# Designs tried in a protein design run: designed miniproteins, single chains, continued (2). Part 113

Each design is a single chain, and the fold is of that chain. pLDDT is the mean over its residues in the fold that is shown.

## One batch from the design tools (miniprotein)

Design m7911
Fold by ESMFold2-Fast:
Structure m7911 (fold): chain A 68 residues (1-68)
Amino acid sequence: GTGVGTGESEHGKGTLTVAGTSATLAALAGMRAAREASGGQPGMVKAVGEAPEGTSEAVAPLSAAPIL
């Protein structure tokens, strides 16, 4: 649905949360794509366990630079 996100009320927490979530989702999407490319590996949970620490960089959101 079309949402109206007035004001980045989450900039303080949302910046870290959005950056961390966005990076984590990107990592998961990459892992899923790699799984598809590999012909369906039954080890996606392992891929999730590998990514969660190395991908959390608060640089993607509109005002995340100082968080880093």
Scores: mean pLDDT 50

Design m7912
Fold by ESMFold2-Fast:
Structure m7912 (fold): chain A 96 residues (1-96)
Amino acid sequence: DGLRYLQQGNLDLGIQQYQRRIDQNPNNWQTYLLLGNVLSQVDPQLSSDYYQQSIDLNPNNYQSYLQLSDSLDRLGRNDLSQRYRNQSQSLRQTRS
């Protein structure tokens, strides 16, 4: 299947680009989120680690919690996944 080979080449380029961005701006939570997204299909454990770093840098971003919950679900960590999904929903619904 040629699709996997094309995705693998794109993965390597994505990792290199985001690693350079981390070197330039190590406190940019968005770069960690995007690197997690690039890794989500091939290494959900490493992807989870990058999503956690994104959360550590910006604990108010609901997208990082949502992506972490999806990654944890893939790892069979269903209870932990649900906790982060609930946190994501709470952040989206903090309307007075």
Scores: mean pLDDT 78

Design m7913
Fold by ESMFold2-Fast:
Parts: sequence; structure tokens; C-alpha cells
Structure m7913 (fold): chain A 55 residues (1-55)
Amino acid sequence: SKRRAWEIALESILENVRKNKTPKDMALKTVKAMAEVFGWSDEELQEAEKRVEEL
């Protein structure tokens, strides 16, 4: 489903930040790019940005 794909993509981005493979600013750019390419809702984008910023 679209929601499961969003959750999997977001968790992958968050894990890369937790492991210090990706800095938060790059993760935020990735989240915005994925939202545009995959058609995430504004709510899904806002939740993803919030979860990155809270790390």
C-alpha cells in the first residue's frame, strides 16, 4: 500500500540518520524530494520532517 511504502521509506531515512550515514539536513532534502516524486500528502511530508527533526 502507499502508506506502507511511505513508512518503509521514512524508516530507512531515519535509520541512516541514526547510524550517522546521513546528516539531518540531507535527510530533510531527501524527504522533500521523495514527497514530490512519490506524491506524498502534505500530512505525510510534515510527519516525516518532524520525525527527522526529533532525532
Scores: mean pLDDT 83

Design m7914
Fold by ESMFold2-Fast:
Structure m7914 (fold): chain A 93 residues (1-93)
Amino acid sequence: ARQKLLEEIDAEEARLKANGTLTPEKQQILDLIKKAIESDDYEEMYKYLEKALQLLLDAQLKAHPDTPEELVQAARAKIPGIAKETAEAIMKM
């Protein structure tokens, strides 16, 4: 159920706040995921998930600046597919 996913996201947000690791970037990603789960429109859900995945990838690339360009391109190319599969899974809940 979508409610269970929202509760899990809220629990993770609370955990990050409690240990002082909730950055503005992580907050933005969590907010986008929650908006996706709460959306009743597939296109809106897809857009929120795609944006969240792009921000996650950008954060990982900043932590690993020596990542080869070919791997960066391959990862970015997978984002639409992951967002679509995730949106379809949430819609079925």
Scores: mean pLDDT 81

Design m7915
Fold by ESMFold2-Fast:
Structure m7915 (fold): chain A 64 residues (1-64)
Amino acid sequence: VGFSPAQLQDVFTRACARCHGQDGKVAEPVLKPGEQAAGPKMPDLSAFSQAQKQALAEYVASLL
């Protein structure tokens, strides 16, 4: 459910890696499963389903 591994990598590279780096460590703290960033530079995640947000957050957490 949510994203495939290939889709997670693509979404992270396009939407997150610019600010958080390829390994997700550049900007701390990073998103946890179920969290949303509150800030003007974070991509709007409201277009993603709850399952997709969860999968993306878990992917980012796995990079740490």
Scores: mean pLDDT 58

Design m7916
Fold by ESMFold2-Fast:
Structure m7916 (fold): chain A 99 residues (1-99)
Amino acid sequence: DARETLLEVERRVNELMAEYKAKHPDASGPEAMEEAMKWILERMREEGVDEKYIQLLELIIEGHRAAGAGDEEAVEEQLERIAELLGVSVEEVRRIAEA
């Protein structure tokens, strides 16, 4: 289930984000958030998390960057890649993202 997969990934990301903030309490702003996400990806790789979940997180990060830049085509492309990776439709990915 794509929803269960995304919820599990979100839970682990939140745990690692809390750990990062505890170690870097002075870190703030968009640049610090990018460094935090890079650290989270590295930790997930070290933990032996399946490459599929690592790719999912990288696509989500790229999607957020594209959305922040107003690049609607890049956002759609990332949603399509996420849908393919999870084996669901783009419409299902959008429904999960809005929930």
Scores: mean pLDDT 74

Design m7917
Fold by ESMFold2-Fast:
Structure m7917 (fold): chain A 69 residues (1-69)
Amino acid sequence: SAEDFKAALVEFLQSLGVPEELAEELAERIVRFVEEGRGGLSYPLLVREVGEEKAAKAAAFVSELLKKM
């Protein structure tokens, strides 16, 4: 579900040192991008907000979550 996806992504982002409030905002935006068919906007958003290294890890995690949908 979208709620399970958000929860998993928030937990993952926090494990990378992203603050909870920012992690929740990013997860919500990424879910909206995916639902709108604009999933390609997720990586640029992550790079701007958390940097390239954390963005790459988060993008890989998002890809793995989407394979289960």
Scores: mean pLDDT 83

Design m7918
Fold by ESMFold2-Fast:
Formats: C-alpha cells, sequence, structure tokens
Structure m7918 (fold): chain A 88 residues (1-88)
C-alpha cells in the first residue's frame, strides 16, 4: 500500500497523470479501496487545479480584460474631449 502511494506521489510530482490513472485501475482490480481512494483524490485535485488554471482562470482573465477595455474606452473619450477643448 505505502509503496504504491509513494509511486503515486512521485507521478503527481512529475505531472504524470496517465501513470496515476494506471495505478488507479490496478488498485480497483486488486480491490484495494484505500489506495484507490488516495489516487482518486490526487486525480480530483489535479482536475480541479487544471480547471481553475485553464478553465476558470481563463474566464476570470476575460472578465478582467473586459473591465480594462471599458477603462480604456473611458480614457480615450476623456482624451478626445480634452483635445477638442484645447483646439479652441
Amino acid sequence: DEEVIERAKELARKGDYEGLRELLRKAREEGNDRVESRIALMLEREEQERFIREGLLSERTIELLAGIEEGIALLEKGVEAAIERNKL
């Protein structure tokens, strides 16, 4: 059990999630609920982190960019008004 968990930790550290999935399948085949649960949690954490980093974080970045774009538009309008006033 501990040896398999150590291998799982090493694979997670290396980002080898395919290897983690293979260990999960083997644990299921052996009926080792403890090892299966541990590896499943590691995979769930990776999935959630990837979603935040590449999915949810990208959505957040789009929201931030939209806010910046609105700010730039307001600045451009202000600059245009200032230029027009100075052309008097």
Scores: mean pLDDT 70

Design m7919
Fold by ESMFold2-Fast:
Structure m7919 (fold): chain A 90 residues (1-90)
Amino acid sequence: MIDELAAKIMKEVGLSDETDLSKIKDEEEKLMAQAAKEGIREGLETPEEELKKLLEEAKERKEEVLASTGVPEKYIEAAILALEEGLKLK
């Protein structure tokens, strides 16, 4: 189930240990949980070869993206993990 995979990602990046996403009270954590769910769906819907290339490029350019955007590292890590879980569902 996508919700269970999103909860796993939230735990791995240190955002939440909550296994039931509906019990998350923090609004930022709720938004990140929703983003993780959408990332898993996007990964599942993206063609396998295209997704593998995107993941390789994202991992290689993570430091460059962090330097240019100011987005917290845990958000970028969550996005990469979400796409990887979508790939595993293929």
Scores: mean pLDDT 76

Design m7920
Fold by ESMFold2-Fast:
Structure m7920 (fold): chain A 85 residues (1-85)
Amino acid sequence: RIFELTAAVNAGAYAEALERVAAGEEPRFTTYVMDDGKLYELEGVLRDGEAEVVSKRETTWEEVEEEAERNRPAMERVLAEHAAE
C-alpha cells in the first residue's frame, strides 16, 4: 500500500517538476517517506540538478491517499513513459 501511494504521488510530483523546468521556473515537488515508523510529507526544490528538501512534516495515510488520487493522471502518464525505456 505505502509503495503504491508513494509511487503515485512521486510520479505526479516528478511530472510537475518537469513542467516547471520547461517553463523556466524553479522546479518544486512534494514527496512522502516513511521514517522511524511515521509518515512524512517532504516539500523539495531542484537546484543545480540536486533535490533540496525545504520542509518536512508528519502526515497521515489518509492525506497521502488524497494527494495520490489528485495526482493519479500525472502518475499514470509518467510511469507509462518510464516503462517504455
Scores: mean pLDDT 63

Design m7921
Fold by ESMFold2-Fast:
Structure m7921 (fold): chain A 63 residues (1-63)
Amino acid sequence: ALSTTEAKVLGLLIANGSKALSSAELAAALNISKATVTAALNSLIAKNLIQAVEPGKYKLASI
């Protein structure tokens, strides 16, 4: 199951479609700490729901 933070991060990435977002952009958009966003991003990567495309940038996993 997704935590509240993981669900918010994933939802924002879905809303932005193909655009890769940094942890700082996600933190600013959700008004939460960058550390909290980074923890959620690591969990979502482990679940194969998102992917890192560049250092510090993330988007929805394809396939």
Scores: mean pLDDT 78

Design m7922
Fold by ESMFold2-Fast:
Structure m7922 (fold): chain A 58 residues (1-58)
Amino acid sequence: SALEERLLALDPELSEEELEAIREKARREVAELEANPEEGPEASPAGAELREMVLAAV
C-alpha cells in the first residue's frame, strides 16, 4: 500500500515486526483525525495534508 511504501522510504531497514507496530500507530492517528473531520480544518486542503503528514510521520 502507499502507506507501507512511504514508511519504507522513510526507514528502508524496517522489519515486518516494526512495520506492524508503525501501521497500528498510523491507523490510530488517522482514525483520531477522521473522528472529528466535520468541524475542523479537515475539509480544507490543509486538513487533507495533515492526514497525509500523520501517516508519513509514524
Scores: mean pLDDT 61

Design m7923
Fold by ESMFold2-Fast:
Structure m7923 (fold): chain A 104 residues (1-104)
Amino acid sequence: SLADLARADAAAMRAAADDLIARIDAMIARSTDPAVIAQLRAIRARVDDIRARIDALVAQFDAAVAAGDAARQRALFRELVLEGAELTALEMLLWEIEKELKKQ
């Protein structure tokens, strides 16, 4: 069902966000460059915001399922897809930063 798909996607996104936070924290701990640390902290804040929005969207989605509101379920699922796309973009950015840090 759409509800099962949304819950599975949200769970995968939470796991990905937790992994990104752990990777960012490890990079901050190893970095001595204030500009790099500032950039990593900004990315971490964005991941934290995405994680919070995913939790809020799941709660709203469960309420829409309970209410039988199919239109709201579709709208909330579209928002969840956009959060997933933003998280993927941040993962790609982190991968590039991590590669450059390994050269320093």
Scores: mean pLDDT 88

Design m7924
Fold by ESMFold2-Fast:
Formats: sequence, structure tokens, C-alpha cells
Structure m7924 (fold): chain A 70 residues (1-70)
Amino acid sequence: KIEELKEKLEAAEKKATEYSNKAAEVMQKFRNGEISPEEAGELYSELNKQLTEAVREARALREQIKEAEK
């Protein structure tokens, strides 16, 4: 059902955007000297894992939607 795929895609894209924004915030705090390199590394590692998963899910859903719309 294409509507279910679109809903899942929207959720995955929102997750990717949220994790991307949080990662950018962590990088800004690190550049400003507000957090240590160790703290930045730990936070970024977790966010990057979540971001990578969300991006892969969104890609798979986009491909499924394209096939369903052919």
C-alpha cells in the first residue's frame, strides 16, 4: 500500500533531519569550545548511527514508492 510507504518515508525523513540537526548542534558546541572532543565524539557517534539508519530506511522506501508508481 503506497500510502503506508509514504507515511514511513515521512517518518524516516523526519528522523534523519532531527539527527542531522542534533549532530550539527554538537559540532557547533565543539567548535565553540563548549564541550570536550571526547564528549563530542560520543554524542556524534550515537547521532551518526541513528542518522545512517534513518537515511538507509528513507532510501529503501523511496525506491519502493518509485516501483509502486511505475
Scores: mean pLDDT 82

Design m7925
Fold by ESMFold2-Fast:
Structure m7925 (fold): chain A 74 residues (1-74)
Amino acid sequence: SAKVERTRELLERLAASTDPAERKRLYQEIRAIVHEALEAKDLATVEEIARLVREAWARLSPEQRALLDAELAA
């Protein structure tokens, strides 16, 4: 799926980025992809994206997790 591969690309860029403006744009793109899949009722794509997000989270360093937690709390 093009949406799944794009999400994978965005998650890899997010893991490598410490720029708040770029991270915000990457979050917005991922949210847009998820929203499109939900509107299309493409649950298989939504489930695959959720799996990729969980796998990306598991690969984060403690420092990267702290940054993400701060961004999600804002």
Scores: mean pLDDT 79

Design m7926
Fold by ESMFold2-Fast:
Structure m7926 (fold): chain A 114 residues (1-114)
Amino acid sequence: NMAAEEEARRLARETAKRVLELLKNNGSPEELTKLVKEYTERLKKLGYSNEEIRELFYREFTLLAGVPEENSTEERFYSLMALLNARHILKERGELTPEKEAQLDALLEELKNS
């Protein structure tokens, strides 16, 4: 229904904005995972499929991140998530050296600004 569609778009926009803000500020993978999970669960309760939830999110994320030169917004997002997860795993294992942290930060900054 119309009210559910408006709510879904609002949730997608708010979630995309918060995800982008966390990515720009080197947010934790736990915060990103929680945010995306909460968004997905809310849209499922509104009757949306996983595919529709994903497409709606990427539309709003693309609008906030700017028009991609390629259809690479999804790939960039997953690359950023992978880097944040790698950093978290290394930190938990006590293997996050200053050199590795600097390399991961440089890659994250490059992907954020691409």
Scores: mean pLDDT 69

Design m7927
Fold by ESMFold2-Fast:
Structure m7927 (fold): chain A 65 residues (1-65)
Amino acid sequence: SADQETALAFAKEYADGLVKALRERGYENVTGSAKVEGDTVIVTITADGVTHTAEAPAADVAAGV
């Protein structure tokens, strides 16, 4: 749906921003990804072997909340 496409786009921009910020701070082996599973947006960031995952409703992300 359009909401899922919008939410995925925002989540990818957010993940890319975090990856850049962490690399600028000197973290090595930084990766970021974003995906939509049904009604949920999932962002995963890994830096130097530490993984962080955040989940939010796609409708909320698409609405900018």
Scores: mean pLDDT 80

Design m7928
Fold by ESMFold2-Fast:
Structure m7928 (fold): chain A 94 residues (1-94)
Amino acid sequence: SKLKELLQEVLKDPADLELLKKLIEEYAKTKDEAIFEAIKVALELLEVTDPEKAVELAEELLPLAKELGVEELVEFLESVLENAESIRKALLLE
């Protein structure tokens, strides 16, 4: 499965900005849902495990997704920013 192979790559380092940029560019060209699912799994994992890093990556990736006109990816990255910020704020509250 292409998705399994992509998941093996992204889960080695879900914070790999250069790999995520490459996957976004490939998704923009191919519209291959396996690529989009791999991006989602990496960033959704980071939302919970390292919300500050998830925000950093989503902010860096958003301009690229907007430039490439990938609306569904822009919407997903904006949701990552909102979810990670909510988790981060919750973790700071006693």
Scores: mean pLDDT 83

Design m7929
Fold by ESMFold2-Fast:
Structure m7929 (fold): chain A 95 residues (1-95)
Amino acid sequence: MKELLEKVKKIVEEEKPRLKEALTNWFNKLYERRIKLGIAKPLKEEEKEKVEKEIEKQATDFAITIALVEAKSEEKLPSEKLKELAEEVKKELEE
C-alpha cells in the first residue's frame, strides 16, 4: 500500500504540470471562441480565479487517473481501495 501510494504520487507530480498546461490552453481557446461568437462575456478577475482552481483540480484528478492506470501492473487491490488511494493522493497534493 505505502509503496503503491508513493509510486502514484511520483507519477502525479510528473504528469500534473503538463496536464494543467494542456487544460489551461484548451479552456482559453474554447472560451475565446465563445466570446467571439457572442455567447460569452470576457471573464472577470474572480471568475478567472475560479477557472484556474477548477483547472488545477481537473489536472490533479486526471493525473491521478493516469497514475492508477500505469500502476495497474500492481493491480492486486479491489477497485474500492484504488478509489480510496486516489482520494488520499488528491488530498495530499491539494493540502
Scores: mean pLDDT 71

Design m7930
Fold by ESMFold2-Fast:
Structure m7930 (fold): chain A 68 residues (1-68)
Amino acid sequence: SLGIKAIEEGKVNSIEEAKELAKVLAKSLKGDLSLEPEAIRFLDLIIEDEEIRKVAIETLKEELKKLA
């Protein structure tokens, strides 16, 4: 998938890729809110652009909240 490829290449360059990655992460966590801080740290490490990172984190939080 696009999100997994971005991780492998060490770059997330667009809001679309950031949202896709965040949704994939949220689904992988199966709504486990205890893993939210670890997922946020992961996004902080792989997304260099501050604005794109913020979008990914907000998408992750919303998707996890829907699954929890």
Scores: mean pLDDT 72

Design m7931
Fold by ESMFold2-Fast:
Structure m7931 (fold): chain A 64 residues (1-64)
Amino acid sequence: AAGLAAVVRAAKIVMDNGGENGLDLATQVARAIAAGNLEEAIKLLSSVPGVDEETARRLAEEAA
């Protein structure tokens, strides 16, 4: 439950700030988490305006 909520929260942040490409970026984050690639998920999340590296790490860890 907590992990899924974190994935949904991350996707919302990406879509709110990503515009036309927000869905593609959210899909990439979800795939990285599903593959166990936390570093890639953190990198993708931290590329979103308003998301710092600490927030990105917390979201990725909670979603894993």
Scores: mean pLDDT 71

Design m7932
Fold by ESMFold2-Fast:
Structure m7932 (fold): chain A 101 residues (1-101)
Amino acid sequence: MEADELLKKANEALEKGDFDKALQYYREAIRLYFEKEGLYHPKVIEALVNLARLYYKQGKFEEAKKIYRYALEIAESVLGPDHPLVKRIRAELEELEKAIG
């Protein structure tokens, strides 16, 4: 299955509240993007952010925080600190840290 199709299925499962299925699809999409496109590809960043949001919705805040930090590090390296996606990831991480801190 194509990584883009898996990402679409993961997003649909997340919207429907099927967290276990969403988690499986996000993990497989990230694996395929990494194997075919490499870790620093923008699609890997998008999938990681959505995976972090999934962990947050499950109440797995430490896992969500870890994945957000990882996504932020990759995004800053690929897109630079002023990119809109980088600013969004940083804002979401700060909101999470305030909510649990």
Scores: mean pLDDT 81

Design m7933
Fold by ESMFold2-Fast:
Structure m7933 (fold): chain A 65 residues (1-65)
Amino acid sequence: LVEELKEAIENKDVEKAGELGRELILKLLKEEQGQPLSEESLKRAVKALEELQIELSEEAKKILE
């Protein structure tokens, strides 16, 4: 998932990047099965997305080298 998302961004495939990003969020939310959706759950999902976004930026920079 994460690696596929990086490749989609690198290829500028906005549609696939959006689809994979949604799938990642849904998986993170499902891992908390048995717990109600809370601000803590959303905060964890946001943090994971921010870490992915940082890595994706570095992948994009490699293309420009």
Scores: mean pLDDT 58

Design m7934
Fold by ESMFold2-Fast:
Structure m7934 (fold): chain A 86 residues (1-86)
Amino acid sequence: YVEKAKKYLEEAIKAGKEGDVASAVRYLALAQYYAKKAVEEDGKEAEEELEKFVASHEEEIKELFEKARENPEEAKAALEAVRAEL
């Protein structure tokens, strides 16, 4: 789950840079879902590894959240679609 969380966060950042807000929000939601599963399964070690990974991408993550705030309807639709798949 740690590797899936990392992969989806990187995909979210990439989609965000490309201006694909829907895909960026979808991948961010998947990253959060798998991060939660990783912490539930592997505990503190997974939490520390994910915190370090998030810290290394802090600026890119902030830009991603800014783009989502600028497109709230698209972000909401993408998030609802992901929740239906999970």
Scores: mean pLDDT 77

Design m7935
Fold by ESMFold2-Fast:
Structure m7935 (fold): chain A 85 residues (1-85)
Amino acid sequence: SSRELALRVLRLGDEGIDEIEDPKLRSQAAARLVAASLLIMSGEPGGEQRALDLVREMREAARAAGEERAAELLGRAEELLERHL
């Protein structure tokens, strides 16, 4: 269900965000994760694709900042979303 998918994405994303040491990057990632969960919950066409784009953006930002463990964990949320598209 969309609710179960959103909750799993939130859990995996939260684990990744908790590993981010930069407070500004962490705050930006948290905002994107909330937006992604709402898009999944919307059930609208393209919502899950938009959520995937936001998770990818978070992972790429973490990787660019050298937050390797955060990027790895966010990558797991990305993989979960890809499997449901």
Scores: mean pLDDT 86

Design m7936
Fold by ESMFold2-Fast:
Structure m7936 (fold): chain A 118 residues (1-118)
Amino acid sequence: SNFEKLAEALEKEVEKRKEELSEELLEVYEKFIEELKKATKENIDEILNKFLEEAEKVIKDELALEQLKKFLEELKEMLKSDDPSVVPLGAGYESWEDPKLLEKIAETFVTLLIQASE
C-alpha cells in the first residue's frame, strides 16, 4: 500500500539519523512507523493523533511542536485524499506516490523530530 511505501521511506531515513534523535522520541517514532504499516484511510487520523499525543509528552519546545502539528495536518490531508495529485507537502510533484516526494517527506519529518529532540 501507499502507507507501507511511506513507512519504508521513513524507516530508511531514520536509520541514517537515529543517533541525532533522543531515545524517547526514537521509540515514539518507531511505534508510529509500525502502526503506519497497518494504516488505512479509515484509521490514519487515529494513528497520526496518537503519534502527536505521545510526541507532545516528550517535546517541550512550543515552536517545534507547532511545526510538527502543521506538518502532520498537511500529511494527513495528502494521505486521505482520493486524488493523488493533492500534494500540500510537495509543490511541483504530480502525485504523492512519487518515490522522490516520499523521500523528501521522510527527510522533513526526521529533521523536525531531530530539531525537537531533548
Scores: mean pLDDT 76

Design m7937
Fold by ESMFold2-Fast:
Structure m7937 (fold): chain A 71 residues (1-71)
Amino acid sequence: MKREVIRRVVPATREAVEKALEELSKRYEVPKELRDFALRAAERLGRTHPELVLTAVVEDGVVVGLGVQPA
């Protein structure tokens, strides 16, 4: 079992988060539920914060956890 933690600082816009998720999906499997969550969180947090930290927890090539926090 290989576990990785990937962190990215991105602008708090839907477009920037979609791009980051697309780049992540080229290397790992990203479940739709986590993708949908990240996009909704970016829209909500982007109203008060200019930048977000995206944190992905990857196990055996699959994203098992995704965090979205103000930068």
Scores: mean pLDDT 81

Design m7938
Fold by ESMFold2-Fast:
Structure m7938 (fold): chain A 89 residues (1-89)
Amino acid sequence: SVPVEFSENEKLLKELLEPVLEYQARAAERLARDESLEVQLEAVEEVERILEKILEEAKKKGAPEEVIKELEKLIEEVRRERERLREEL
């Protein structure tokens, strides 16, 4: 087996998303103990906050437009999930 080859933009996006992946791992442990809609909503809101900070830093550093657009898509997906959870509360 060989490692998967990524484009430079895909590698950058993966590195930028590291804080989100770290938070999701910690959130998964909390959710395993408390699966309430309130805890799920808090986790989604924190992921949105982390992604928004990543987007702001990426824009400040002049990241490629492809990377910026992908981050914006991820933020929109998280916002839709947040609204869904709010409607269930």
Scores: mean pLDDT 80

Design m7939
Fold by ESMFold2-Fast:
Structure m7939 (fold): chain A 89 residues (1-89)
Amino acid sequence: MEEEKLIELLMEKEKLSEEKAKEYVKLFKEAVELANEGHRLRRAGEPEEKIREVAEKIEELIKKVKGVFELLLEKSREIRQKKYEELEK
């Protein structure tokens, strides 16, 4: 599972406890879900103010994850890329 691999990454690379790694992965997932919602709102032609509210929530979550957000984002992309390559066999 993607979530388990992200938790393991934080424990191995950042030496976080399992509980802290779970917290950071949860915040990361919330930020990704909000980013997807922001893209849907833009495609639907929703007001700029509503899109801005979503962006502000994402920024708050990124600040809480403190410097490991980029690490989690890169690892998530690697996992998805590898899964895509497996399907291309």
Scores: mean pLDDT 76

Design m7940
Fold by ESMFold2-Fast:
Structure m7940 (fold): chain A 64 residues (1-64)
Amino acid sequence: SEEVIKEARKLFGDKDLSKEQLIEQLERVLALYEEDPELAEKLTKKYTGKSVEEVKELLKKLLG
């Protein structure tokens, strides 16, 4: 939905990111979590204020 896209844009601080670009950025967070879950959680909270689980839920909403 448009509201989910706006929420994802706020996380990355870029209002011009397309749905596809937002999905790619969220998938990169999950890829980092596969390699280093502790670092992924730390960086995600620092830059977005969200947990990796919240990012995963947001990605599911964008893909649905």
Scores: mean pLDDT 78

Design m7941
Fold by ESMFold2-Fast:
Structure m7941 (fold): chain A 82 residues (1-82)
Amino acid sequence: SPVEELREKIGRILGILAEHAERHPETLEEVLELVRKFLEALRLAEEDPEEGKRKAEEVIEQVIKFLERHDPELAEEVKRIS
């Protein structure tokens, strides 16, 4: 299902964010805000899969911008998943 594919993609990106946060604990607050936004996107996708996907894509772009600033190699990994 589109929601299952979205959940799998988000799960992979959350793993990358967790790896970053372990190396850079000073960024944890911003990482947790990105996690919160992904949870909102997943909740939205249960009611409206297209709108949930759109919201998730916006959050993925925010993750890429965050990682380009803090961990460029992981930013490229997220881009490959996207």
Scores: mean pLDDT 86

Design m7942
Fold by ESMFold2-Fast:
Structure m7942 (fold): chain A 56 residues (1-56)
Amino acid sequence: SLKKHPVLQLLAKGKTLEEIAKELNVSVETVEREIRDAMKELGLKSREELVAFAKK
Protein backbone atom coordinates (compact mmCIF):
# COMPACT_ATOMS: atom_id res chain seq x y z
CA SER A 1 0.00 0.00 0.00
CA LEU A 2 1.05 3.66 -0.29
CA LYS A 3 1.53 3.79 3.50
CA LYS A 4 4.29 1.16 3.11
CA HIS A 5 5.99 3.17 0.35
CA PRO A 6 9.59 3.84 1.50
CA VAL A 7 9.62 7.42 0.15
CA LEU A 8 6.44 8.29 2.10
CA GLN A 9 7.75 6.65 5.29
CA LEU A 10 10.98 8.66 5.12
CA LEU A 11 9.01 11.87 4.43
CA ALA A 12 6.91 11.13 7.55
CA LYS A 13 10.20 10.95 9.51
CA GLY A 14 11.17 14.45 8.31
CA LYS A 15 13.87 13.39 5.85
CA THR A 16 14.86 15.74 3.01
CA LEU A 17 14.60 14.67 -0.63
CA GLU A 18 18.41 14.34 -0.73
CA GLU A 19 18.44 12.10 2.38
CA ILE A 20 15.65 9.90 0.95
CA ALA A 21 17.48 9.58 -2.38
CA LYS A 22 20.71 8.57 -0.58
CA GLU A 23 19.00 6.00 1.69
CA LEU A 24 17.09 4.38 -1.21
CA ASN A 25 20.06 4.65 -3.64
CA VAL A 26 18.05 6.57 -6.26
CA SER A 27 18.23 10.07 -7.76
CA VAL A 28 16.50 13.10 -6.21
CA GLU A 29 14.54 13.35 -9.49
CA THR A 30 13.20 9.81 -8.89
CA VAL A 31 12.09 10.77 -5.36
CA GLU A 32 10.35 13.93 -6.67
CA ARG A 33 8.57 11.88 -9.37
CA GLU A 34 7.40 9.29 -6.82
CA ILE A 35 6.08 12.06 -4.55
CA ARG A 36 4.22 13.67 -7.48
CA ASP A 37 2.75 10.31 -8.54
CA ALA A 38 1.62 9.53 -4.97
CA MET A 39 -0.04 12.96 -4.70
CA LYS A 40 -1.92 12.36 -7.97
CA GLU A 41 -2.97 8.83 -6.93
CA LEU A 42 -4.31 10.08 -3.56
CA GLY A 43 -5.84 13.27 -5.00
CA LEU A 44 -3.74 15.48 -2.73
CA LYS A 45 -2.91 19.08 -3.67
CA SER A 46 0.24 19.69 -1.60
CA ARG A 47 3.32 17.92 -0.24
CA GLU A 48 2.16 18.92 3.26
CA GLU A 49 -1.03 16.85 2.76
CA LEU A 50 1.07 13.91 1.54
CA VAL A 51 3.27 14.08 4.67
CA ALA A 52 0.14 14.19 6.88
CA PHE A 53 -1.21 11.10 5.06
CA ALA A 54 2.10 9.26 5.54
CA LYS A 55 2.06 9.98 9.31
CA LYS A 56 -1.32 8.25 9.83
Scores: mean pLDDT 80

Design m7943
Fold by ESMFold2-Fast:
Structure m7943 (fold): chain A 89 residues (1-89)
Amino acid sequence: TREALLEASRRTIDAARRGDAEAVARELERLSREAERLGNLELAQAARTLSEISRELAEKGQPLPSSVADAAIRLGRRARELAERGEVG
C-alpha cells in the first residue's frame, strides 16, 4: 500500500541518518517489497541493491559510508514523493 511505502521510506531515511547499516538494509528490503507490490520495479530494484550493499557492510561490522547513507536518503525521499503523488506504476 502507499501507506506502507511511506512508512518504509521514513524508516529508511531515519536509519541512514543514524548510520545504522543493519537497519538501513532491513528498511530498504521492506521498501523494495512495497515498491514491487505497487508496480514500481525501478524503485524496487534500486532499494534491493542498496539493501544488499548495506547488509554486506553490517556483516563486516563496517560503518555505513556517507555515500551509501546519502543514496538511501535520496531513494527514501523519492519513494515518499512518488507515494504522495500517487505515481507508483
Scores: mean pLDDT 83

Design m7944
Fold by ESMFold2-Fast:
Structure m7944 (fold): chain A 97 residues (1-97)
Amino acid sequence: MEKEIDEGLARIVVAVARLMIEKGHYEEALEFVKEMAKKFAEQGKNEAATYVIVESAKLLAEAGHIELAEELLRFGLELFKDDPESVARLEAKLKEL
């Protein structure tokens, strides 16, 4: 049950970030995703937090804002520095930019 709710919430966060990016609110999308990822992390939901960071960084990169995408992924690396699986996923995405 909890994993299904977390997946749904993570998808909603990414959808909101997408709408902000489509409207040209790139810095606001970055800050919104950072805030939501912190809230997931505070609840021990590292997979949900990593998902919203990775997917939102892809959206920023696709919009031509590679520097903001990199900032978001590096924020995730600092947030999950003690979680090797999250670090590996975030580093893999940084290499794809």
Scores: mean pLDDT 84

Design m7945
Fold by ESMFold2-Fast:
Structure m7945 (fold): chain A 81 residues (1-81)
Amino acid sequence: MEEELEKLLKQIDELVDRLEAAYRAGNTAEADRLRSQLDELIKKAEELFEKIEDPEVRQRFATRIIAAYLRVVAAEVERSL
């Protein structure tokens, strides 16, 4: 579980980088596709997070999931400005 969640968070970070690049290139279609994939991966990360029984591990991953979500939202907001 923890290893799977870590892999998902790494994939999210990689896709956020690609999303930012798509926005810079003005590729709206690619950006929309990447945003959809990011929403799905974040949802999966949240589902795995709910299965964590260790409070310390849960606290650590909660911060990382929130940070990942905020990075996606920030990229979208900056593009809209």
Scores: mean pLDDT 78

